# Ledger of designs, part 105: designed miniproteins, single chains, continued (4)

Each design is a single chain, and the fold is of that chain. pLDDT is the mean over its residues in the fold that is shown.

## One batch from the design tools (miniprotein)

Design m15868
Fold by ESMFold2-Fast:
Parts: C-alpha cells; structure tokens; sequence
Structure m15868 (fold): chain A 68 residues (1-68)
C-alpha cells in the first residue's frame, strides 16, 4: 500500500539511504493516484527535493503520512 511504501521510505531516509528512500516515495506517490493537477505537481516537486538529501526525504514522508 502507499502507506507501507511511505513508512519504508521514512525508515530508509532516517538511515541516510537517500536513493532508496526517494525510490520508495516515488512509488508511493504513483500508488496514491493523485487526481488534482496542482497537488500532483507539488508532490512531484517535493519528490525531486527528497532525492537531494535525507532531511528533505524525511520531511516529505512525514507530510504524506499525515495525509494518508
């Protein structure tokens, strides 16, 4: 599920495994099936940021968990 992917991504990001966390977050966003164009655009921009450092990945994962 999207929730399980986000939980795994958070674990990976907290361990400093940025590339793996980014991949899991990408799969989670795809599984969520965001229908709103603006929300989808913001999620993709946040995903790009999450791939640059562990802190951004942790922040994005926590944001997604609050919305699921």
Amino acid sequence: SAKELVEEALRLAEAGRVDEAGAALGEAVAEMGISDEEARKLALEALEKANTNAGAAVAFAKLLLAKI
Scores: mean pLDDT 81

Design m15869
Fold by ESMFold2-Fast:
Structure m15869 (fold): chain A 57 residues (1-57)
Amino acid sequence: KKEEAEKHYQEARAALDAGDFATAWRHLQEALKLMEPEEADKALADFVAGVVARQAT
């Protein structure tokens, strides 16, 4: 049902883990466009937490 949004979100997280912030942001934006507002809010919060944790490394 929301597989396309989930795929983009997973790609964004994978890119973030690789340190490719530009690619991560692009995939995140596409995922957020396909999500319901409540899901988008949670996904964005989780992604931001991942960025903060990554930068601390």
Scores: mean pLDDT 76

Design m15870
Fold by ESMFold2-Fast:
Structure m15870 (fold): chain A 69 residues (1-69)
Amino acid sequence: SKSEIQEFLDNANIEELKKLLKDKDPEVRELAAKRLGLIGGEESIEPLKEALKDKDEKTREAAKEALER
């Protein structure tokens, strides 16, 4: 089964995912960046560019992968 965090993210809309990119938990930010990358679209580009500057390496990597799709 998916984790509780992953289930929440799978049901989150783009506005909720943008908020989760600023979450205190780096794991939440990483998963939000991955989810925005899967959804795609213009609205995801600027939030993902900001996530490239994140203090957590995994969050930066997720944002980079999302933008390279």
Scores: mean pLDDT 77

Design m15871
Fold by ESMFold2-Fast:
Structure m15871 (fold): chain A 118 residues (1-118)
Amino acid sequence: GPVELTESGGGTFPEGGSVTLTSKITGDVESIALISWWREKEGEPLEFVATISGDGSKVQYAPEVEGRATISLDKAAKTAYLDLRNLKKEDTATYYGVAYDTATNRLVFGQGTKVTVV
């Protein structure tokens, strides 16, 4: 069936801490060409964080998180992860998993998970 995403792992975290965000995938995971993480800060447009190809061979990070982030995809568990380390107050945002579903030829967004860094 069509791909759907559900994020979790948000909450309130200390500056300098770390968080693991998850995006649970339902539907046909094999139709996913790529998974990305994007974030929305209050009053700002959606910004790119990281991407991984559906086969796991290609990974890219935004400069703002490079060296602090790891994106991964566990196809067997049908879950994508974003590990974010050395948290900054500027990392406060709602984080969305985004998948490109080749079966529908569209981007699929989850509901988001809110991260607050204090």
Scores: mean pLDDT 89

Design m15872
Fold by ESMFold2-Fast:
Structure m15872 (fold): chain A 83 residues (1-83)
Amino acid sequence: GLEETINLFRAIALVEDIEWAVKQGDRERARRSLDDLLETLKKLPYDKAIRIVRWALEHVPDPELQERLRKFLEEIEKKKAEA
């Protein structure tokens, strides 16, 4: 539906914002955008959330943020397996 489409495009934009912020050295912005990304991903179907997290892992070159993304990926993959 429309809400899912909005959240999907928002998630994509947030990944791009995180990548940009990391490359600019703006770690505070990168962390805030990651927090917003993780909250947005919780509103998406598991398959779409997993796809966005994997794409983010390829585009976010920060080890701290990659670890948070990997942890979130493990959680959503576990929830999908239990559903």
Scores: mean pLDDT 88

Design m15873
Fold by ESMFold2-Fast:
Structure m15873 (fold): chain A 60 residues (1-60)
Amino acid sequence: PSEEQLRGAGEAARSGPGGMGTAAALLAKDSGLSREEAARLVAEAAGQSPETGIRALERA
């Protein structure tokens, strides 16, 4: 994914409840990444740890 896509995904992750899981799933689909890889990238873009992204994905 591009840097702009990652920034947008990070913003989406902060936008509301479930945003991180949704942003990770959409990024994975759009970029062909695994859900775990997308979750890590989205979490980092949102200023969170990669582990936080994976946990959010598991709870979604």
Scores: mean pLDDT 75

Design m15874
Fold by ESMFold2-Fast:
Structure m15874 (fold): chain A 95 residues (1-95)
Amino acid sequence: SSDPESHQQFLNILRQLSESDDPESKKLLLRMIVGNAKNMNKEELEEVIEILKKLGFPEEIIEKIEYLNNTDLSDEERSELQEEILKLFEEWLNK
C-alpha cells in the first residue's frame, strides 16, 4: 500500500498475528506477506523481516521474500516462488 494509513494497518495485522504461536497464524502471516511482497515499500519490508526473524523463520524463506519484493517477476515466476516459500514453511514446521 502506498497510503501511510493502510501501510500501518497492514503492519499492525502482521504484529497481531505474530503474537500467536499457533501454526495457522504463522501460515496466515506468511501468506499475507508473500501475497503483498511486490507492493511492500522498503519500510514495510524491513518491518516484515524483523517480524519473521523474531518468529524464528529460516533465512532461506526471508531471502526469497526479499527477492519477491525487489524483483519484477512474471505472474508465473511469482506464483512458483510463492509456492516454494510455502513449501519451505511446511518443511520447517514439520521438523
Scores: mean pLDDT 80

Design m15875
Fold by ESMFold2-Fast:
Structure m15875 (fold): chain A 55 residues (1-55)
Amino acid sequence: SKEAKIAEIEKLLAEGRYAEAAELLRSLGASDDLIKRILSTTDPERRRELLAQVP
């Protein structure tokens, strides 16, 4: 499900596994701009807002 994939993305980001997080975001249809913003965001609240924009 989308929810399970978002949870995996959050786990990958917490572990610093940015390449794997980016691949999973791309597989969900996230734009390159959105992926860049998610990966460059360290604030947890802002990161949650950006993840909510993933299709």
Scores: mean pLDDT 84

Design m15876
Fold by ESMFold2-Fast:
Structure m15876 (fold): chain A 75 residues (1-75)
Amino acid sequence: SDAAIAALEAAIKENPNFAEVWLGLGLQLLRAGRPEEALPYVEKALELYKKRGDEEGVARAEALLAEVRRALGLE
């Protein structure tokens, strides 16, 4: 998990417009019990998927965003 987070943080520095990397980091942070940190990464992924017109990516990001919001008690 920690190794995956470090790799995804490095990937964001190289390719900040890759929605998949932002979504992946949000997912790993949520799995690590860090939903407050996951929130902005998932929101950024959703923004990037919407700009790209990627309906599948939007659905995945919205599903993860709902999980993060539930973990934060923000349903």
Scores: mean pLDDT 86

Design m15877
Fold by ESMFold2-Fast:
Structure m15877 (fold): chain A 55 residues (1-55)
Amino acid sequence: MEEELRKILSLLTPEQLEGLIDIYEEMAKNSKSPEAKEFYQRAIELAREVLEERR
């Protein structure tokens, strides 16, 4: 799962990664599920790592 997500994130442009981070932050904020919040926070962290590697 995480490995597949990282592969998808690596295909995005820096601009798309920034947009995705914003979307996931909003989804985490609006989610009522602890598991969903954890997932979105993890995805944000991965997206930030990929973005930092490419900046």
Scores: mean pLDDT 78

Design m15878
Fold by ESMFold2-Fast:
Structure m15878 (fold): chain A 66 residues (1-66)
Amino acid sequence: NAEGHLEKAIEALEAGDLETAAHHLNLALYYARDNPELVELIEKALKALAEGKVEEAIEHIKEALK
């Protein structure tokens, strides 16, 4: 589900594996597709990651997990 992929994305970011983090964020986006609030948070995390803002990406993922 989306939550499991969001947790794996945080693990990957903390390990410095941005490629694996992006992969899990995209999977989370697919599983969250029926939840527009969750989609928005995951999209913000992906945008932050694309901009090299790793801490900002982690914060958006943590918000998505609440």
Scores: mean pLDDT 86

Design m15879
Fold by ESMFold2-Fast:
Structure m15879 (fold): chain A 56 residues (1-56)
Amino acid sequence: VDEEELRKYIKELVKKNNADVSKFDEIAEEISEKFGISKEKALKLVREAAAEVSEE
């Protein structure tokens, strides 16, 4: 899987959820299942994307 494409997809999901921290775990699980990566890896990418889209 192209890491840049993966990051773009995650960023869109995070942005749709307004970078809501309570949703990070659920988003990470969805990403993990969809792309076949570990939940820990997915969660790290979700947090990185949230930092980019969050204003606070």
Scores: mean pLDDT 75

Design m15880
Fold by ESMFold2-Fast:
Structure m15880 (fold): chain A 63 residues (1-63)
Amino acid sequence: ADELVQKAAEYMRQGKYDEAIKYAREALKKDPKNRAARMVLITAYEKAGKLDEAKKLREEFKK
């Protein structure tokens, strides 16, 4: 279920990027191929100003 992804997206809307990162990471631990979780995690890092982390994730998620 996408419950963790939905929670991460909700925290993104609230500007709580650290919480969004936490829940998106938990979603990816359960399903590493979850595209929605990958997108939320990348966006959360970008919004938090962690651009190097966002770039690394984009490279890791390439097939």
Scores: mean pLDDT 81

Design m15881
Fold by ESMFold2-Fast:
Structure m15881 (fold): chain A 83 residues (1-83)
Amino acid sequence: MTPEQEAEVEVGVYEIAAAVWKVAGDKYLSQGNKEEAIEAYEQARDYYRKALEIARQAGFPDETIKALEDAIKESEKKIEELK
């Protein structure tokens, strides 16, 4: 793959990981498992942060950068609301 394609795959993998953790957090929250929900949302936030770092370094489009920043903010809001 080209370096650009490698960055796209890596960002995609981290976005999938973040989405899985977000779904886990929503599931824990629906079950009343607040502490586990917080931990899951923190994992989602951290994976979105990793995706954002790579996307910025690789010069991804502004719309992609904004989407990742918005996803991080949403995760942080969920964490704060539960603490």
Scores: mean pLDDT 87

Design m15882
Fold by ESMFold2-Fast:
Structure m15882 (fold): chain A 58 residues (1-58)
Amino acid sequence: GPELEALGKKYGLSVSQVEGARVLAESLPEDVAVAYLVRDMGLSREQAEELLRELRAL
């Protein structure tokens, strides 16, 4: 939806990458999800933690 498109633009990710991050946010503990986002999407730890907070607030 528009929220995922806005997050993609904010973090420099495709909508598909944000959808993947949302699945991680719903399925994994925060520390594990952050590690995956940093490794696979090239986000900083701070960006990954912020993105997860925003996804979990949706």
Scores: mean pLDDT 84

Design m15883
Fold by ESMFold2-Fast:
Structure m15883 (fold): chain A 86 residues (1-86)
Amino acid sequence: KTYTEEEKEEIAKRLQEYVDAHRDDLVAKAKKFGITSKEDFEEALKKPIGRVFAAVAGVAMGFMTPLEAVERLDDVQREFLEKAVS
């Protein structure tokens, strides 16, 4: 599936709502997986497995905006994110 700019903005809005509801749990999980700094976060994004979680964790920790997270993912990863935050 190819995502339009409008569809990406809707996913970003849902992601913000999800992060606001789960921030403490997401930050705790990120730290448990070794993501404690922006450098750890950028390294995690290089790995295909867990990239969607790394993007969500990055938003929760303030390393990027929800829209930047959606834009950095591919269309398959965007579909997983959309289903996760619905």
Scores: mean pLDDT 79

Design m15884
Fold by ESMFold2-Fast:
Structure m15884 (fold): chain A 90 residues (1-90)
Amino acid sequence: GEELYKKGLEEIKKAEEKLKKGDVEGALEQIGKALDYAEELLKQGDIEGAKEIAKKALKLAMEVLKKAETLSEILRAIGYALRAIGILLD
């Protein structure tokens, strides 16, 4: 549980750094990895850890939408936002 939570937060930090540098594609990749960890936490019953990562991933996906220039980037950001919302709603 704790190790997956820490890994999810590390992917969030990597996404934030990539987005700060204008690397939208790199940020999207790290958001996807963070959500993979959140979904595994949810399967293991760590609902609180999963929701904290999902909330951060949702915020980052919305920030990506402001910077996205291609349809592919927009659709991927929307997809990640929907995955995060799914975890938050359970």
Scores: mean pLDDT 88

Design m15885
Fold by ESMFold2-Fast:
Structure m15885 (fold): chain A 96 residues (1-96)
Amino acid sequence: SLFEEGQKLLKEGKVEEAIELYKEAIKEDPNYAEAYFNLGLLLYAQGKIDEALEYFKKAIELDPNYAEAWKNLGGLLKLLEKFEEAEEYFKKAEEL
């Protein structure tokens, strides 16, 4: 799958190529929560905070039981100094 090819490229350090494959995976399956989550992680690593936030929000919208997405969204909210909201998201991740 395009998603698995993207993961292989990440292991090879080809971050930009992996991002493009995850974007194609989302085009083929717009409900692929894991592809949104992984793209969010890569965008966050590149300092693209606003884009990462939107992708993590989409991941939890598609899969409300995605504990890692809740945790990473909480981390971004904490970075933005939204401490009370971040605490609620971390608690949600721990309850899953």
Scores: mean pLDDT 83

Design m15886
Fold by ESMFold2-Fast:
Structure m15886 (fold): chain A 88 residues (1-88)
Amino acid sequence: MLNELLEKFAEEMEKNPDMSFEERVEAIIRIAKEMGADGETFFELLVTLLLEERKPGSEIQKAIDLANKFRKEGKKITAEEAYKLFKE
């Protein structure tokens, strides 16, 4: 699942190399929804994107903390719900 999501995301990046961070996040949400990925997989993709974009460590840590929280709780959420929680 994660590898297939990364491959689709890489294809989108090749077509639109000048995408903004928000457009890249929208792309991974769309791809995750199309492939039926859960929020945990989405957070793994988001952490990868935040690291690539050299975003503040606080934002990266927030994504990691949320991923760990949902993994421990066994709670299944959608990629869109996961991103809403990240923005809170």
Scores: mean pLDDT 75

Design m15887
Fold by ESMFold2-Fast:
Structure m15887 (fold): chain A 74 residues (1-74)
Amino acid sequence: SIAERALEAGNRLYEQGHPMEAGEAYSAAGDLYEKRGDYEKAAEAYRNAAKNYRAAGDYDTSKEKEEQAKKLEE
């Protein structure tokens, strides 16, 4: 599905050393998983997005993605 494709794109971009683009791809995967009710996968995707945004120096977006993941785990 499109969510799995976004997740795979994030994995490839991370491996290629593109953390900003990886964060964007993981964030998109999180949004798609959340929309279809897969909250556990959405939270994991948001945590991976946060990690990559932090690696890219975008601490504000990283924190936002961590908070999105936490809300789905409560």
Scores: mean pLDDT 89

Design m15888
Fold by ESMFold2-Fast:
Structure m15888 (fold): chain A 55 residues (1-55)
Amino acid sequence: SAEEEEAAKKAGEYLAQGDSEKAAELLKPLTLGKSDDEADEIVALAIEVANELLS
């Protein structure tokens, strides 16, 4: 959903700043109750955003 995508992008911003703990706090509620594949997709989006910001 748009809310999940927005939160994943914000988590990516924290990852780019080196704040992995804050990123994890944002991602945890998004992955609860989802399949491993769905959870991995959300985490992958956050990592992709972090990599773009660091490039």
Scores: mean pLDDT 78

Design m15889
Fold by ESMFold2-Fast:
Structure m15889 (fold): chain A 81 residues (1-81)
Amino acid sequence: MEELIEKAKEHIKKAKEAVKAGDLKAAKEHLEKAREYIEEAGRQVRELAARLGHDHPEVQEAHRKLREAAEELAEAEKLLA
């Protein structure tokens, strides 16, 4: 899960760099990759919650990290709107 969030954040960073360079096509491709990683991370967080319960500290931390990554993605996507 953490590895997927890290990959998503790297693609968000590359998307922002592409926007700054004027390469909107590359930016869109990186944001699509970031979205795919966040969706898979969300699936893994749901599986973790099913196994450990929603109140488990590890599940709460995973939800926090996933929320942060999703918010960063949404912010970056607005640069292309």
Scores: mean pLDDT 84

Design m15890
Fold by ESMFold2-Fast:
Formats: sequence, C-alpha cells, structure tokens
Structure m15890 (fold): chain A 68 residues (1-68)
Amino acid sequence: DRPYHALVFVDADTDIEALLAVPGVEGASRVPLLNMVAIRLSAPTQEELDATIEAVKALAPDAVVLRF
C-alpha cells in the first residue's frame, strides 16, 4: 500500500499556517532561492490527494503542483 504524494510550491507570502491546517498536508519547507515554500502532500488514494490539492489551491491559486 503506497501513499500518493505531491509537492506544491507557493509564494513565501502565502498563509502557510492555514495551509498546514489542511488535511493531507504533512509539512512545509522554505525555498529561499526562489522566494517560495514547498508544501508536502500525502494521501492514501489519488482522489483524496486531488481533494487536498484543490483545498491548497483555494488558499494559493497560483500554486505550482508536482505529482509523483
């Protein structure tokens, strides 16, 4: 049973505390060189991961999503 993962890159000015409160968000890491924050997402199903991504995008509409 392999969980689904994604990284979402948001501007450093985004409300990171609100993002960390979203179910499926595991953490945030600063990327100072790009003035961005990488948000780590995990879910047991692709449907749940997609729902978490949409919740994050609602808080950060310009977010860049990388799935793997």
Scores: mean pLDDT 80

Design m15891
Fold by ESMFold2-Fast:
Structure m15891 (fold): chain A 59 residues (1-59)
Amino acid sequence: LSTVERAIQHDTGLSEEQVREIKRLIAEGRYDEAIELLKREGGLSDEQARSALEALLAS
């Protein structure tokens, strides 16, 4: 995992496998599903989930 992925994992408590699934959704252009997974599994707000998505896109 990159530094950004590790930071998200630390902040959310998501497993390495869950972070990889989010990255897969992003790679497929499935941004809404990635945001929902970050919210449901990571406990993030809409704002936090969008920020995490943007950070993952930039890494």
Scores: mean pLDDT 80

Design m15892
Fold by ESMFold2-Fast:
Structure m15892 (fold): chain A 57 residues (1-57)
Amino acid sequence: SPRVRRLLEEAGRRARAGDYGGAADALYRAADELEPTDPGSAKVLRRQGDRYRELGA
């Protein structure tokens, strides 16, 4: 969806800027959007978000 695409772009921009907390947040929002129709992709995005969260801790 266009919303998921924008959230993934946001996550990439924030990660490149070193804002790993913001990148994780954007990935979690994208996962929530995908969960009802694509739970597998949502799970992958949540795991990536968790890794970014750890980097920002």
Scores: mean pLDDT 87

Design m15893
Fold by ESMFold2-Fast:
Structure m15893 (fold): chain A 68 residues (1-68)
Amino acid sequence: SNADTLKELYKEYSADPRLKAELIGDDKLVITTSLSVEELTGLVLRLIGDYPNLDVTVSGNTITVTAK
């Protein structure tokens, strides 16, 4: 399910010291990053490619991932 996918992503990104991941309910993951623009762009493109059933939005250094 999308909720299980977000929970797995939360665990994965919480292990990276450059990322602050927050799971809001079962349907929204917020990732605040200290990544460069190039690294942030790469992460966003991978998320969009790997998870077509998730909506990925970016505001500054913050990535928001939600169910479509």
Scores: mean pLDDT 84

Design m15894
Fold by ESMFold2-Fast:
Structure m15894 (fold): chain A 68 residues (1-68)
Amino acid sequence: GTADRLRALEAEYSADPRLTATLVGDDKLVITSSLSVEELIGLTLRLIGDYPDLDVTVSGNTITVTAK
């Protein structure tokens, strides 16, 4: 289910030292970045493209990934 996918994404993005990926409960992944605005937009668009069944939102330097 969505929880298994979010756990896999948490493990994947935790490997990047520029990102802090934290799973909140079973249905929300929060990614806090030290990236520039342009780099953050690029990462957000990549997530939207790679995971079209997930909802991806951005606020400041934080990307939130949830089930649609």
Scores: mean pLDDT 80

Design m15895
Fold by ESMFold2-Fast:
Structure m15895 (fold): chain A 110 residues (1-110)
Amino acid sequence: GVTITQSPSSVTVPEGGSATITATSSSDVGTNIDWFFQRPGRPPQLLIENTTTRVPGVSSRIVGSGSGGTTSQLVIRNAQLEDTGVYYQRATDSSGREYFGPGSTLTVVP
C-alpha cells in the first residue's frame, strides 16, 4: 500500500502569514492528489483536485503546488482566522485505491 506523510504535523502562523504543507507518498501516485480541509466539528471540504486545480469557491490564497509523483505542497497565503483547522492530502494509486495523509494542523492567531 501507499503511505503518506505530511510536514509539518502542526504549525502556528499570525494572521496575514503563510504556511506550506508538504506531503510525501511512499510510491508514485501521479497527479491523482487532492487536498481537504476540516474545521473542528464540520465535515471535510475539498480544496484542491488533481494536484493544482482549485475547487470553485475556494480562496485564491490557497494553492496546490507540484507536478505529481511522490511529493506535493499546499500553500496558504495571507492566512485568515477561518483557515484554522486540519489539512489532509488524499492520493489515489494506479489501482484506484485511496490513501489519506495523517493531517497537518494549522492554527492562525490574531
Scores: mean pLDDT 89

Design m15896
Fold by ESMFold2-Fast:
Structure m15896 (fold): chain A 79 residues (1-79)
Amino acid sequence: SEEVERLLEELARLDREIEEAIDAGDWGRAAELLRRGAEVLRRLAEALREVDPELAELLRRQAEALLALADELEARAAA
């Protein structure tokens, strides 16, 4: 699926940007990018729901983990 390929490319780009933000100590930007990553994972999970429901569920759990991490980094940015 071209949609799945595009979502994976977007996720890879976001992963690089998240690493750059963390390395720069920009916790606020890292949190924003993690929330965007969670949205991409949710879209990927939806696209895979019918063909690989187990992977879709794992991707949803990963999205929740990214949101939790984003909340932690946002708290660091506020400190």
Scores: mean pLDDT 87

Design m15897
Fold by ESMFold2-Fast:
Structure m15897 (fold): chain A 70 residues (1-70)
Amino acid sequence: DSALAHYNLGNAYEALGDLEGAVTAYLRALQLEPGFADARDQLGKASERLRQAHPEEADTLLARAGARAR
């Protein structure tokens, strides 16, 4: 897998309004390439949007995705 492919998946999920999928994809990109500044920036923005829309789900998803993306 490439970090760029997961980053592009995150962008596609955002375009579809799937913020949960977007956050998960950006976290996977950063797991593969921790220095990927664009993925880090987009993760921050998507996480903020997810927290605004679904605070409960944001915390649950980020905890689970973080465990996978260590």
Scores: mean pLDDT 74

Design m15898
Fold by ESMFold2-Fast:
Structure m15898 (fold): chain A 72 residues (1-72)
Amino acid sequence: DKEELKERLVEALRPLVDDETARQVASAAAMAAEAGVSIEGIERAVRELLLSMGVPEEVAREAAERVREVLE
């Protein structure tokens, strides 16, 4: 269920970033997973996206790791 995946991703990200950022990143990660992008590829893309949005590198790294754990 794609909606359940998106909700789990938002919950994983919510402690690290604001709700709007969490929803945007969760949607992108869920779409990438549906398109068959590798878990490692999604982790990298999430980190890059968060960095482009001005999220600190340490927080972006932790958020990307949490996304990876949800997808595993």
Scores: mean pLDDT 85

Design m15899
Fold by ESMFold2-Fast:
Structure m15899 (fold): chain A 56 residues (1-56)
Amino acid sequence: MEEKKKLMEEAQREAERERVVELAEQGYSQAEIGEILGLSQSTVSRRLREARRERE
């Protein structure tokens, strides 16, 4: 496996999830979060779902 590529990709995804959750908690809609972060609405929705499942 290409561990360097995998580590950077995972860190990027985690940073995106953290930011999406933070903005959602501030009351922004998924579309607004997408515009702020430069992500598609479906990507924002997926990141938010991932974050909710990982919080325990």
Scores: mean pLDDT 73

Design m15900
Fold by ESMFold2-Fast:
Structure m15900 (fold): chain A 57 residues (1-57)
Amino acid sequence: DKKKKAEEIRKELEENDVTEELIKKAVEEYKKLFPEDSESIDEVYNEQLKHLKERKE
């Protein structure tokens, strides 16, 4: 259920006001622990960064 964990992280970050740096660190730590899921967590990272940049515009 590694994809479920990535999805849960996405929901948590989306619902909480977090900084781009915190998102980056969380994703990198996850990828270090679960490298086989790097694709799933990369999608979460890109989506969250896109949303943050759009909001800060």
Scores: mean pLDDT 66

Design m15901
Fold by ESMFold2-Fast:
Structure m15901 (fold): chain A 61 residues (1-61)
Amino acid sequence: MVGERYRVIEDFEAPDDDFLSLKKGDVVEILREVDEAFVEARILKTGEVGLVPRDLLEPIP
């Protein structure tokens, strides 16, 4: 998972400043696994870094 790219499957609005706000179709790079529910990721288009729920991500082949 770390270093891999994932696609966001649904729009997500950050509940606080620790999380990324995401749009469906955004591509993120996984920087770190935080726990079983969350990862730290970077949005490739903007370079923004923050927490992302794993349930919103699908692997890119």
Scores: mean pLDDT 81

Design m15902
Fold by ESMFold2-Fast:
Structure m15902 (fold): chain A 65 residues (1-65)
Amino acid sequence: SREERLGRVLLAIGELQTERGTPTVSVAEIARRLGVSQATASRLLRELVARGLAERVGSGWRVVP
């Protein structure tokens, strides 16, 4: 479902931030982790921002604390 996909994106962001030790992660890294296109990842990220669950900082993305 869309909700399951959104949850997977949030989990991927958090896991990548922890693994990389970075405050944000790129859409390319998220797309690669999830096995989806960058266009698909970007659409899901925009939905997460609309819901207040993720935010864009510069060229990167992070989970809202």
Scores: mean pLDDT 84

Design m15903
Fold by ESMFold2-Fast:
Structure m15903 (fold): chain A 98 residues (1-98)
Amino acid sequence: SKKLEELIEEAKKNLSPELVEDTRRIKELLENNTPTSFAAAGILIAAIEFTYGIEATKNALIVVAAELKERDPEAFALALKWLRELGVDEEVLAILES
C-alpha cells in the first residue's frame, strides 16, 4: 500500500497542469464502461501522447489506473494494458496491481 501511495503521489506531482482535466475525462470515459466510451478514452490518450509526449501520458494513466483500481476492475485492466503498451516498467505495473 505504501509503495502504491508513493507512486500515485509522484505521478500527480509530475502531472502537467494542462492534463488535469484530460485525466479526469479519461477516468469518466472508462467508468462509463461502454465500447464507445472506451474508444473515446483511447483516442484521447493517443491525442495526449501526440501533443505532450509519452512520459506525460504515462503519468496521466498511472493516476487514472490508481483511481479505478478499487472502483472498476475492467477499466483498471484496460488502463494497465495501455500502460504496458506505452512501455511502463513491470515494477510500476506490479505496484499498481498490488
Scores: mean pLDDT 82

Design m15904
Fold by ESMFold2-Fast:
Structure m15904 (fold): chain A 62 residues (1-62)
Amino acid sequence: MSREELERDLEGERRAAEALREELERLEADPSADPRRIAALHAALAIVEAGIDFLERLLEEL
């Protein structure tokens, strides 16, 4: 795996995390939003953020 491939994957994950945060902010501002959907997005964001941390650590080893 090249450094460039890891950097591309990291950028993709960061974009995904940003999109999830934006959707969460929108839903949390909406009193009619489904609380189960909000919980699911929090879980998805946590998984993506863990992946970002993993990729950042991997890049530090290169």
Scores: mean pLDDT 83

Design m15905
Fold by ESMFold2-Fast:
Structure m15905 (fold): chain A 64 residues (1-64)
Amino acid sequence: MLEEEIRIALARMRATVAVLAGESEEEVLKIAEETAEKLELSEEDRKEVLEYARELAREAERRR
C-alpha cells in the first residue's frame, strides 16, 4: 500500500537526520527501531529500515 511506502520513507528520513546530527551508530539504530515501531512497520520493512540505518551510520563513520 502507498501508506506503508510513505511510513518506510519517514523512518528512513528519521535515521538520516540522526546520522547528520552526529549521533552514534547505536543511537541511530535505536532511533530507527523506535520510529519503525511507532509507524507500525511490518517485520520485513522494519529489518529493511534498520539495515538502511546501519549502512548509513557506517558510511558516515568512514568519513569521520
Scores: mean pLDDT 80

